# Designs tried in a protein design run: designed miniproteins, single chains, continued (3). Part 102

Each design is a single chain, and the fold is of that chain. pLDDT is the mean over its residues in the fold that is shown.

## One batch from the design tools (miniprotein)

Design m11539
Fold by ESMFold2-Fast:
Structure m11539 (fold): chain A 69 residues (1-69)
Amino acid sequence: MEEDIEAARKSVERAKEKGAKEVPITAGASDEFKEALEKAAKEAGLKVKEYPTPEEARKAIKELGLEAG
């Protein structure tokens, strides 16, 4: 739970450092992770973009240089 919130926050921070305007997320991600990501992204002035499959989300993360870690 707390790990999901921290992961979401770090994802948003990374996106902000890269100058990205959107943070990708998989539709199958946990509700808690989605909520934490939306909250963190909104605070950073970014938008969350949901991808229907893990493969598409992973591709977007790689393309933006965000890597989930």
Scores: mean pLDDT 71

Design m11540
Fold by ESMFold2-Fast:
Structure m11540 (fold): chain A 70 residues (1-70)
Amino acid sequence: SMEKIEELEKEYQELADEFNEAVLNDAPKEEQIKLLEKVLEKGLEIAKLKNDENLKELFEELYKRAVEAL
């Protein structure tokens, strides 16, 4: 559904804004990583709904790298 994709994109932007705010305010690295994981997870949901396999693989790879940075 297009409406569901728009809702998820809004949630993605809100999480991305929270992540950027945490980075700018020098929040604990653990908190920054948790927010990054949520952003990437939301991006993967959007990619899946769009049936965009390339975007899905990109977000899965970024999520893996974020976890490795812990």
Scores: mean pLDDT 81

Design m11541
Fold by ESMFold2-Fast:
Structure m11541 (fold): chain A 55 residues (1-55)
Amino acid sequence: SESELIEKKTEVVKEKLPHLAELLDGMSDEQRKQVADSLASVDPELGKKYEEIEK
């Protein structure tokens, strides 16, 4: 489901950028998706990890 994908992508972001964990935990699913997608646009490693999750 969309919510499961957002959760998995958010966990990948928290692993790479742990200082964002508290901020992300306070966000809605829509906000988390926007942040995760925005970070992937500037970090190709995150983009690759997202592709692995989406399979």
Scores: mean pLDDT 78

Design m11542
Fold by ESMFold2-Fast:
Structure m11542 (fold): chain A 84 residues (1-84)
Amino acid sequence: SDEELLKEAIEILKNPKASKEELLEAVDKIQYILLHSDDEKLIEKLEKELEEIAKNSENELAKEMAQKILDRLPEHKKKKEELK
């Protein structure tokens, strides 16, 4: 499920020992959710988790990846609204 996919991705991003390859896999899972999910509550949960990671992560690469996704999130939301 998309909720399980989100949980797995966030667990990777919060792991201070995550490899670059694991972090890229987590980002791919998040991108999949953003492209395919219309669940507003799931997207809100994702946004809050990414904000927490970008602010508080001890892994600088995870922090940077979370911030890049957050920076693109308004454009994803706008594109979905334009398709309604």
Scores: mean pLDDT 80

Design m11543
Fold by ESMFold2-Fast:
Structure m11543 (fold): chain A 110 residues (1-110)
Amino acid sequence: MEELIKKLAEKIKNKDAEGLIELTKGLSKEELDKIAEELSKEDIPLDSLLETLFELEILLALARMGRDEERVEAAEKALYIVSKVLLDKYSDELSEEERERLKKIVERTE
């Protein structure tokens, strides 16, 4: 778990949405909340989380267009994790509209 959390944090800090998707392919849905909680303890900047979120949304749209079901699932898990971290760590820094959008992303995966 700890090694995975460090790898996920580094991918987000580097805005490497592709690398984040590759790491999420092996994750179960039951693990996502715990992973998001642990990632919220990492020193990940708001800007890195927001840029990673934006790139993930683009990659998810492309995966859906290509009908790559495995990649769609992995991208949805990655979006869930990043959205949860944003809500848990930076809720007070986000606009009401941004919070509503993130909550919708979380609800799609649950």
Scores: mean pLDDT 84

Design m11544
Fold by ESMFold2-Fast:
Structure m11544 (fold): chain A 71 residues (1-71)
Amino acid sequence: SAETEALIAELERRFEEIAALIDAGRVEEALARWRETLAWAHARMQTLSPEDRKALFAKLAEANEALLARL
C-alpha cells in the first residue's frame, strides 16, 4: 500500500542517517537512533494489514542485518 511504501521510505531514510553515524565513529548515537527506529516501526505495525506488516518487518530485518555488518 502507499502507506507501507511511505513507511519503508522513512525506514530507509533513517537507516542512511544511522549508517552515516556508524561510518563517522558515532556508534553510541547510532545505536540510540536504531532503538528509536525499532520503537517507531513496532508502533506503526499495529495499524497495518497482515501483508503490509510482513513487508515492513522484512525490511526492518534487512536493515538490522546491514547495521550488524557495519559494526
Scores: mean pLDDT 86

Design m11545
Fold by ESMFold2-Fast:
Structure m11545 (fold): chain A 86 residues (1-86)
Amino acid sequence: SKAPVSPEVKEALEKAREAIRVAKTKEAVIKAIAAALLAVGANILEYLALNNKKLSEEQKKKLLEEAKRLAKRAIELAEEAIALGE
C-alpha cells in the first residue's frame, strides 16, 4: 500500500488541486503552481521519513517537521490563489 498521508499534507494537496482548478489569472496560476510544488514536496518528505530505513529517528522527526511547514505554506498559497480567482 502507499505510505499514509498526514491530515496537513492531505489538506495541502487537496487545496492545491482546487487552486489549480479555479485559477483564472496569471497571479493565481503562479500561486497555485507554487502551492502544488510545496504540497508535493511535503508529501515526499513525509514518505522519506516513513520509508527511508537509513535515517535516524531524529532525522525522521526533522523531516516530518519540515513536511508540516511546507504543507502549511502550501495551504496559505492555495488559499491566496483561490481568493484571487476572477
Scores: mean pLDDT 85

Design m11546
Fold by ESMFold2-Fast:
Structure m11546 (fold): chain A 70 residues (1-70)
Amino acid sequence: SPEEELIKRKVEELKENGYSDDLIKEAEARIREALKIEDQQEFELELGRIYVELHEKSGQKLFVFIPVKR
């Protein structure tokens, strides 16, 4: 499904940016929940929150998220 493909792509991006497996697992679960949000703006805001929290936990460089069509 397009949602599963999006999740796989986001997980690969996090791996490429050197996040730990534990943080990637947490982010994957949160992205799956965010995909249930029907409102595009609320979905984008939730993704932003996920990446900010990931950055705070990892101490790694925060990458800019570009909105993707669902």
Scores: mean pLDDT 73

Design m11547
Fold by ESMFold2-Fast:
Structure m11547 (fold): chain A 74 residues (1-74)
Amino acid sequence: SELEEARRLLEEMERLYREILADPSASAEQKLEAGVLLGLGRIALGVGEVTGDGRFALEQLRKMLEELRRLKAS
């Protein structure tokens, strides 16, 4: 289901966030931005679960995960 895929994307975001936090070369700003992106992903999943709109959750989590990947590459 779209919600199950969204949950898998959130798990990927949590893994990337931990990697950014563990990276001594990552700036305080990068760590803060990563936390904000993870928070937005959690909110999007919660909205999808409460409303039943799995497509919304999936689309938002794909967007947040892509931004988090770009942040890590910076």
Scores: mean pLDDT 88

Design m11548
Fold by ESMFold2-Fast:
Structure m11548 (fold): chain A 60 residues (1-60)
Amino acid sequence: MMEAELERLAERAAREADEAIATGTPEQLQRAGDALLGWGRESGSERLRETGRRLRAAAA
């Protein structure tokens, strides 16, 4: 994935996370958080990992 594209996807994920935290169930937030943490680790995107951690924290 190109660096600029990854950054745009990470920005969109962060915005969508705000909506998910407001409307999602704890189970949905934990699943989404785990997925973003995995994707962030695979892609090297710290922003995706940070968004994933935030979603998991909101699920607790």
Scores: mean pLDDT 79

Design m11549
Fold by ESMFold2-Fast:
Structure m11549 (fold): chain A 95 residues (1-95)
Amino acid sequence: MINLLGITDEQVEKALEIVRKKLEEIAKKNNGTLTLDQAMEAVEEGLREAGLSDKAVEEVMKIVRQLLEDRKNADGTFTLEEVLEAVEEALKNVS
């Protein structure tokens, strides 16, 4: 498989750790749920803080948005676990 974005395993682990912390802070304020906009903002910030390139962030964000739209709960919100699973899957697809 061709790794075209140059994302390292260390960057994947760091991104997941930072994203988890940001999602936990938002979920704590919102009784354990996140809106699509809150989830996307936290993920983008976490990926950038982990040192991913702008191109890598863009590609991961496209996949995360698609996965979250497909997994949307009846009220249009997400759990922390649903967002983390989408991010992990997206990173595996681009690395």
Scores: mean pLDDT 79

Design m11550
Fold by ESMFold2-Fast:
Structure m11550 (fold): chain A 79 residues (1-79)
Amino acid sequence: SEIEEEAKKLADELARLVEWMEKNPEKVSEETLERVRELREKLEKLIKEGKVTEEKFKELVEEYRKLLQEIMNGVAAAA
């Protein structure tokens, strides 16, 4: 149950990130935006199916961290 709550929090964070990226298309690539959307979709599917495990959640968190690094690099390059 705790892992499901953390997964929902991450889904909310991904939703906010997508909104920010859509408002700043000059700072992030369409390819990176699509990858964030795919990550969100994957996470939401796991939540819907009740298949959120600690192991799968950790994998998604690592993927999210990598995407955040790429986004921050894109923002720095566009500034």
Scores: mean pLDDT 82

Design m11551
Fold by ESMFold2-Fast:
Structure m11551 (fold): chain A 81 residues (1-81)
Amino acid sequence: STVIQENARLPVEDIEAYIEELAKKHNLEVTEKEVFESADGRTTLIVYKGTIDGKPAYLAVFLTRAADGKTANVNVVLEIN
C-alpha cells in the first residue's frame, strides 16, 4: 500500500477547494463520503472512499478550526491499497 500524508493551515473559505484539488491531483474517484462534525462545529472528520487507477483508496481529512473560526489546521491521509 501507498500512504501519502499532507498538512496545511488555511482560511476556512479555502478548505473545500484545497480538498477538491488534492482529490483531483491524485485521480481519486469518490464512491462514498462520510462527514463527522463536533457539536460546536470546530472539528470535522471527512472520509472519502473510492478508487485510484482501479485500486481501493481512502482519503481522510481532519479539520480543526481556530478559536476565531477564520482558519483551520487540515491534516490529510491518503491510502492506496
Scores: mean pLDDT 82

Design m11552
Fold by ESMFold2-Fast:
Structure m11552 (fold): chain A 87 residues (1-87)
Amino acid sequence: SEIEKHLSEALENMNKAGEISPEISKLLGKAMEYILEARANESDKEKAKEYLEKAAELVREAGEKAPEAREHLEKAAEHLRKAAELI
């Protein structure tokens, strides 16, 4: 699905950001947990959106801490936004 494509792209960009800036890996790990929760709750549209919003907030915090990973974090945030809009 288009939602799954955007979630996969978000996860890939988050992984690349963590490789560039290992100090944000814990924040990105928590954001990835929320993305998995969104997938697990796909039958509950509101709950899935809330989990993706929580993931996006952690990605935003990671970007604030690691400007060098900004390009990948901005792409991850955009894909999370597009996934949430399609739910």
Scores: mean pLDDT 86

Design m11553
Fold by ESMFold2-Fast:
Structure m11553 (fold): chain A 62 residues (1-62)
Amino acid sequence: SITSRVVDNVIAGIDASIARRDRASVATYVAVLRSIEETMSDELSDDDKARIAAALARAEAL
């Protein structure tokens, strides 16, 4: 689905930004990901939700 593709791209952006230790970019992608959770919760699969939770946990550990 387009929602899963958007989630994949945002998570990739978070992980790339974490690898660079770019806190500003991490914060931007985290804000986008949280907006997706708030706006599109009913369109997210359980797998999408688990991957989002894992990505947010990685961002918080930075």
Scores: mean pLDDT 84

Design m11554
Fold by ESMFold2-Fast:
Structure m11554 (fold): chain A 117 residues (1-117)
Amino acid sequence: SEADAAIKALDESVQKIDDLLDYLKANPDASKEEVIAKVRELTEEIVRKLEEAAEATTDPEIKAILQQFIEQVRGGGALLIQEISKAKSYEEMLKAVERFKEIFIAEAEQVKKTIES
């Protein structure tokens, strides 16, 4: 279903955030520039998945919800890049990505509840 496609895109997006966290834990000496590049790639991949789900839906309410969430993801990614740029330590970069994941999951769960209504 169109709802199932949207939910799958959200779940796969969480997995991609976990992949970034795993990368950071495996590479504690990663530069800010490398981490920022991976955050940009992650944000673009999540946005692409959500845009594909939005284009696949014939339900205008689901499309509008996904489009709003895409803008939230773009904003969250930009904020995460700023936080990483200002980070003084590896621990601050890790905390910023972990916080991004927590916010993303909370927002994604709200999107899922709205789509399933």
Scores: mean pLDDT 87

Design m11555
Fold by ESMFold2-Fast:
Structure m11555 (fold): chain A 55 residues (1-55)
Amino acid sequence: SQQQASQLLQQAANALMDGDTEKAQQLADQAGQLLGKQVTVSIEDGVAVVTVSAP
């Protein structure tokens, strides 16, 4: 569901800021599966960025 995906994306961003890149990517991958899209997480200029893109 969209609500579950949104929560996973928020957890992914929090994990990234906590320095746990592996957990952040796992959470982003789970959100992507729910959305049917590719999700990537990165840090840009000290800010956690979550990008949702169509295949």
Scores: mean pLDDT 77

Design m11556
Fold by ESMFold2-Fast:
Structure m11556 (fold): chain A 77 residues (1-77)
Amino acid sequence: SMMDRIKEGLKLLEEVLEEAKKINAPQSFIDYIEKIKSEIEKLYKQKNPDPHEVLMAESSLGLAMMSLSVEKLEKKK
């Protein structure tokens, strides 16, 4: 269901945020992740979230996960 997708997105985003903090990612990146989290949390509180907004939030989460992979690569010396 759409609510399950939003719930899974929040779980994945929390994992991304925890990992970003663990690797001491730049504050600008942490702020970016927290902004996406805030947007997904707003969707979770809606009774009938817009499917297009849910898809856009999932896309933003995907980009955040890719960005985290780059940050991890840059931290490995």
Scores: mean pLDDT 80

Design m11557
Fold by ESMFold2-Fast:
Structure m11557 (fold): chain A 82 residues (1-82)
Amino acid sequence: MSPDLEEVWNKVKELLEQVKSLLTTPYSLEQQRQIGDEAVKTIEEILEKLKNVAPPSVLEELKKVLEETKKVYAEALAKQAA
């Protein structure tokens, strides 16, 4: 059975929101890495699983969320270094 795309999309958005919380919540560097690395890895695994099954428009939107997640994670790490 194909995965429920609505559930997949909700999960990806949840992961993005978790990474966005790194900008406002005082996590340790270890906790930031655990949250950020897990979120990025999970979204990449979802994208890989769907690459030959999902419509191109859905894949493009997932790639945008992945890039946004990576950007927010990088910003959180840079803010911790300052």
Scores: mean pLDDT 78

Design m11558
Fold by ESMFold2-Fast:
Structure m11558 (fold): chain A 92 residues (1-92)
Amino acid sequence: LAEEALEAAEEAARAYAEGDLERALELEERMVELLRKLAETEPDEVVRRVVAEALLIMAEAVKRVAEKAGDAELAALAEAVIEKARAEIARL
């Protein structure tokens, strides 16, 4: 879980640097899956924090790419992920 989240955050950072909307769209499914896995229960607080922080980085990068490309739906999804990731971090 933590390794998957960190790899996804790195991909999102590259998509942002390159302005790659296609890659950002592919990351949408990965964000939703990681958020679902985090919500389903990770009992290790360190792993939960790493995943939540990686999701925050990933979602912020995807949101910025989506906003630049004019993809309001992807931007809204990324914002929802940002809110949920911040809530998880605040509970730790």
Scores: mean pLDDT 76

Design m11559
Fold by ESMFold2-Fast:
Structure m11559 (fold): chain A 66 residues (1-66)
Amino acid sequence: AAATYVNFATNLLNQNNYNNALKAANMALKIDPTNATAYANLATAYAQLGLSAKATSHANNAASIA
C-alpha cells in the first residue's frame, strides 16, 4: 500500500505535478511513517515549489530513516 503511493508520487514528480505528488507522498507516510522514499518525494516536491525550508526538513527526515 505505501509502496503504491510512493511510486505514484514519483510518477507525478516526473510529470511536474508537484501538488498531487505531495498528496501521494503524504498518503504513503500515513500508511508507513518510516518510509524514507516518501520523505524524499516530499522534499523534491517542496523544492520544486520553491518551499526550501520544508524541502530541507523532509530531506533530513529521509536521510535519518535511510
Scores: mean pLDDT 78

Design m11560
Fold by ESMFold2-Fast:
Structure m11560 (fold): chain A 68 residues (1-68)
Amino acid sequence: SDRDKADQLFDQSGQHLRQGRYEEAARLLRQGGDLLSRDYESQGDTERAREVRETSEGMSRHLLEHAR
């Protein structure tokens, strides 16, 4: 499911973050957020889908700024 794939991507993102690989962590976090957002959309929860998308995008941006 999209939820299970998102959970896997978030776990991988965390592993890269612990290794100081901020760019890869940000990319995986963004991908996981996109899938989790789709899961909420499939449940009819458009507000949660938007929140997840915006949060993942913001966190990804923050990680990329830290990588500079």
Scores: mean pLDDT 85

Design m11561
Fold by ESMFold2-Fast:
Structure m11561 (fold): chain A 71 residues (1-71)
Amino acid sequence: MEYIETVDPVTHVTRRSAAADVVAALRRHVDYLVAQGRLDDAYDVARAVAKRTGLPEAAALADEVAKLLAA
């Protein structure tokens, strides 16, 4: 697992695009894991990305999966 965002500190335009790409990739991965019934793995991935990147969209995905786990 690698962060596309590691490219964005080099250019301002790349940073904006890289952040969106990270969120899109995370959303697809979380959706896939949720579809597989792997809610715990989905939560771990979303939370790890949120902590590393500080992206609010990643934090929101982690919270959504946590609610599914707690239901």
Scores: mean pLDDT 70

Design m11562
Fold by ESMFold2-Fast:
Structure m11562 (fold): chain A 83 residues (1-83)
Amino acid sequence: SLGFELAIKELEELIKELQDLLAQAQAQGASQDVIQALNDAISYLNDLLEKVRNREYRSREELLKAMEDAKAKAAAVKAQAKA
């Protein structure tokens, strides 16, 4: 469905953004806590992306909640990395 295609695209964009931030953090000599938080978030989003691609979220409500949680987690880690 269109909803799954949009979710996949949004997750891929979030993962790329966090990977770019990770590269910047590593280049700038950021703390291990920041690097770990970025790696953990990237792993979380990749696991979610795999579940979405495998159609493990069959209900629209479950998919929307998962996407909301993913966006919140990404936003929190972005804030931590930019601090």
Scores: mean pLDDT 85

Design m11563
Fold by ESMFold2-Fast:
Structure m11563 (fold): chain A 78 residues (1-78)
Amino acid sequence: MSAEQVNALLKTIRESPSLDDKLQALAALVEGLRQDPSLLETVQKQDPELAVLLQAHLQRIQNNDDSSDAALLQRALS
């Protein structure tokens, strides 16, 4: 995943009027970060608050703990 793709996904998460589009973009970003953790630096530069939430979410997924993309999105939009 490129930095341009990360920026597009971040824009969708913040600006899309569709909850389904936001959740799909978030799921794609989470998968991209699982494959290439260095992309978290790009997220940190563009949206540092979301980067903190994503890092915690990825840590929970790695440990096979319960973590919801919907709960992450709700927390990010608060």
Scores: mean pLDDT 76

Design m11564
Fold by ESMFold2-Fast:
Structure m11564 (fold): chain A 77 residues (1-77)
Amino acid sequence: SMAALDEAALAELARLGREAAEAASHGDVQKAREYLERARRLAEEASRVVSPEARAQLDRMLAGTERLVELLVASRA
């Protein structure tokens, strides 16, 4: 169902976001960028099959995660 696809996409994006933030907090900038790239690909692919509401939520979560990772990386410079 569309609801199951929405939930799966949001859960996986949240997981990748947590991994990216954790890597950034430990100074592993390369690993953080790899997780962000995976998150971007997931959001792009999922946006074609999820509801418009889930698409908007994926976009907000991705933007928030990218900003958090940038702040964590910058704080260690």
Scores: mean pLDDT 86

Design m11565
Fold by ESMFold2-Fast:
Structure m11565 (fold): chain A 78 residues (1-78)
Amino acid sequence: MAEELRNKARQLIEKAKEYAEKGDVDKAKSLINEALEYGRQAALELRETNPDEALKLMDELYKEISELQKLIAENRKK
């Protein structure tokens, strides 16, 4: 179900943030890619029923990923 996929994407973003804060950039990037895949699947399911909600979900996900990528860039390993 779309809500389950959305929850999974959110959990993966939270884990990616934890790894980014610990300086594990490779793991954080891997989790971001996983979160994006689950979010994309959730948006695809929502798009068939409510395209506006699907666009909003993807916009929110991209904002979270953008902030996390900025955190990773600031904490990049030497």
Scores: mean pLDDT 77

Design m11566
Fold by ESMFold2-Fast:
Structure m11566 (fold): chain A 105 residues (1-105)
Amino acid sequence: DKLLRLIALVLRCIGLALECKKLAEKKNAKEVLELVDENLELVQEVYRLAVEKGRLDEGIEILEEAIKGLEKVKKALEAGKIEEAIKNLKKLIEKLKEKIEELKS
């Protein structure tokens, strides 16, 4: 049950990231493409650690917040607010790195 929810959240993060990349390509926003790829690497690391450590509830909470962050990035990109999208991606990456260190403990 919890593992299937975690997998579904990872897939949703991947889907949103692909939508963000498509929008960024249309806007020639290279930095957004690089930050989205970094975000996806961190999402995969959250999944790996949550499964290995048996911290599925924490993994679910982290990925639900990541989805909200990516939805905010997508809305900024749709509005042509590239700097806002970059700022939101950097905040999300920083938060994911923090949560990954917590999961390692």
Scores: mean pLDDT 90

Design m11567
Fold by ESMFold2-Fast:
Structure m11567 (fold): chain A 74 residues (1-74)
Amino acid sequence: SAKERAIAALEAMAELLREAGEEELADTVRQVIAQVRASDDERGAVTYARVALAELRRHHPELAARLEASLPPL
């Protein structure tokens, strides 16, 4: 589902951020994942993932490129 794809993208993003030493940002993404899992709002889930990816591209374009290469489109 779209929600499952959004969660997978956010989980991969949190993992890449932790590998890069961005522990606080990774923890923030994990909190968003928990909120998405608790909600029936698939549109909200996809929107959160897209916004998070756009912010990742803005601040860490190299990590965003790695993430986009490994995941299906959102």
Scores: mean pLDDT 78

Design m11568
Fold by ESMFold2-Fast:
Structure m11568 (fold): chain A 84 residues (1-84)
Amino acid sequence: MSEELLLIAEVALEEMKAAVAVRAYENGTMSAEEALEILRESKKRLEEILEKAKELGLEEAAEEAERAIKRVEEKIREIEEKAK
């Protein structure tokens, strides 16, 4: 597998973790605090992936990471607004 495909796979994994946390919060099996901790950690991991992709000149992986960061940030915002 190419380095770029591996980074794209890591982006997908972080997005899956974020989606599971959001769903668990929405169905009452996870607190807003726990879901936000998972989402913030996923965002941090995605930012690390983005920096690595940029350092390696892997534009497709960088674009996927940037899109994933925006999606996770929106989910964080939605949960923060609902928990208020």
Scores: mean pLDDT 86

Design m11569
Fold by ESMFold2-Fast:
Structure m11569 (fold): chain A 94 residues (1-94)
Amino acid sequence: SSTLEKALALGDQLVDLADQMIARTTDPALRLEIEIERGMLLIARGVGKLTKDAEFLAEQLVRIGGRLAELARQAGLPDLAAQIEALREQVASL
């Protein structure tokens, strides 16, 4: 598969982890911040797919993933934070 296809698949996995964070976060302010980052992931995915720019998509996934990992730690979800960091390493290795 192409680098773009791999980046899109990793982006879909980050969206799934964001959905799990939303389901498990009870603080409404943290939940809203996670929902905003999830929205930014969907926008980045759409732009990357439209432009065929794998490098742009990978850069956005690493940045947004970093914010999601921080929010997961703030929400007391260290298991999800670890999974997000593992996905960030996979994106960075593309």
Scores: mean pLDDT 91

Design m11570
Fold by ESMFold2-Fast:
Structure m11570 (fold): chain A 90 residues (1-90)
Amino acid sequence: MLSDEEIEEAIKAVRDAVLSVTEKQIAKNKPQLLETHRLSNRAADAYLQGNLEEAIRLYRRARELAKEQGDEKLAASLEEQLKRLEERLK
């Protein structure tokens, strides 16, 4: 189980990496995966703004799209983040 500080730093790191490199690469090579990554970035932004319910909603949608598109690594990562955030809402 991660501390709040560790979760926040992990989300910031993922967000920065996705925005800087991954989104441009996906748009060029696999545009169908772009929406999933955009939803993930939006979810991270909502979390950093303190909107946990919005972040969870966006992460759930991103996870389902990732599963449908065969991005198993992203789907697994999103599922783990969802479980952590849902535990925090309690």
Scores: mean pLDDT 72

Design m11571
Fold by ESMFold2-Fast:
Structure m11571 (fold): chain A 98 residues (1-98)
Amino acid sequence: MVDEAIAAIRAGDEDRVLELVDKLTPEEQEIVARIALTLGRYELVLKIFEKAKEKTPEMYALYAEALIRLGRKDEAIKVIKEAPEKTPYLEALLKRIE
């Protein structure tokens, strides 16, 4: 469940988070990725995105924000440009980092 994944993030048990993420719905995976980003677990956000059942525009935004926070801005720009759907949020994020 989402609460168990959040507890694992707080405990620093990234392997447990990734195991639990495999059992979650796409919407729940987005919630877990957003919480990981909020808690400063940027590399974990990247791993959750890679395992995500659906690569939604929201998931692309979380992935790009994690890359920005890690100082990997060129990769963030590439990821935003490769997103299948360009939402206003993704466009705003791209303008912020260019």
Scores: mean pLDDT 82

Design m11572
Fold by ESMFold2-Fast:
Formats: sequence, structure tokens, C-alpha cells
Structure m11572 (fold): chain A 94 residues (1-94)
Amino acid sequence: DEELARLVAKAAELLIEAAEYLERGDRETADILIGVAQLTLAVARLLARKEGASPLVEEAIRLLDQAIDYLDQGDAERARRLAERALELAREAQ
């Protein structure tokens, strides 16, 4: 779980940063960070399928998928809260 939890934590950090750029009106930088987070989550999902994932990691991935959806809608505040919660769960899973 350590490697998987680390990838999920990295995706959460990227989405928190994306929300900050979106709040400042920098949609272009936010979209780049969202793209990197999506790639990181794709790798995390592949690893979870191969090795299994703890319920904490599975919940963190679900929260990050929701955070991405809210960022796409322009709701940076809600996205940030979800990503921060996902980061907490990923750190607990280590």
C-alpha cells in the first residue's frame, strides 16, 4: 500500500495546487496540473487492480475523481476540500 498511497497523495497535492491556480483565475495552469493528476491516478488505479487497495486508498481515489469533476465545473473550493480529505486518507494508509 505504501507505493499506491504515495501516488494517491501526489495526485491529491496536484489537485490542491490546481484549485489554488483556478481560484487565482489561471485556468491554463490548473488544467495542466489536473492532467498530471489524472495520469497519476490512472497509474494508481492500475497498481490497485494488480496488488489490491485498502479501503482508505479506494476512498481517497473516489474523492479525487470527485475533486476533478468539481474543478471541471469551476468549483475550486469544493475540489480543494475533497482533495485535502483524500490526502489525509492516503497518509493514513501509509
Scores: mean pLDDT 88

Design m11573
Fold by ESMFold2-Fast:
Structure m11573 (fold): chain A 77 residues (1-77)
Amino acid sequence: MKPGKYTVTGKVSGEKLEVTVSEGILGDKFVTIKSEETGLGATFIVDEEGNVGILYRDKSLSEERLKDFEEIAREAA
């Protein structure tokens, strides 16, 4: 995706997620995903090769939601 803010529907919970895409100086992308319902979120870095790293996650975010967020981050980059 282009840099900006988007709303997507989570595949696991069907909740509305705010997705913020920012571009890094090395062509990597930062993707922040936050649930509008729970306020829980995670921040990912996606490199030019499509590798996803977790920079931050809320401890209360379930593993299933985290995997959904990671997939959304990969698709957003």
Scores: mean pLDDT 78

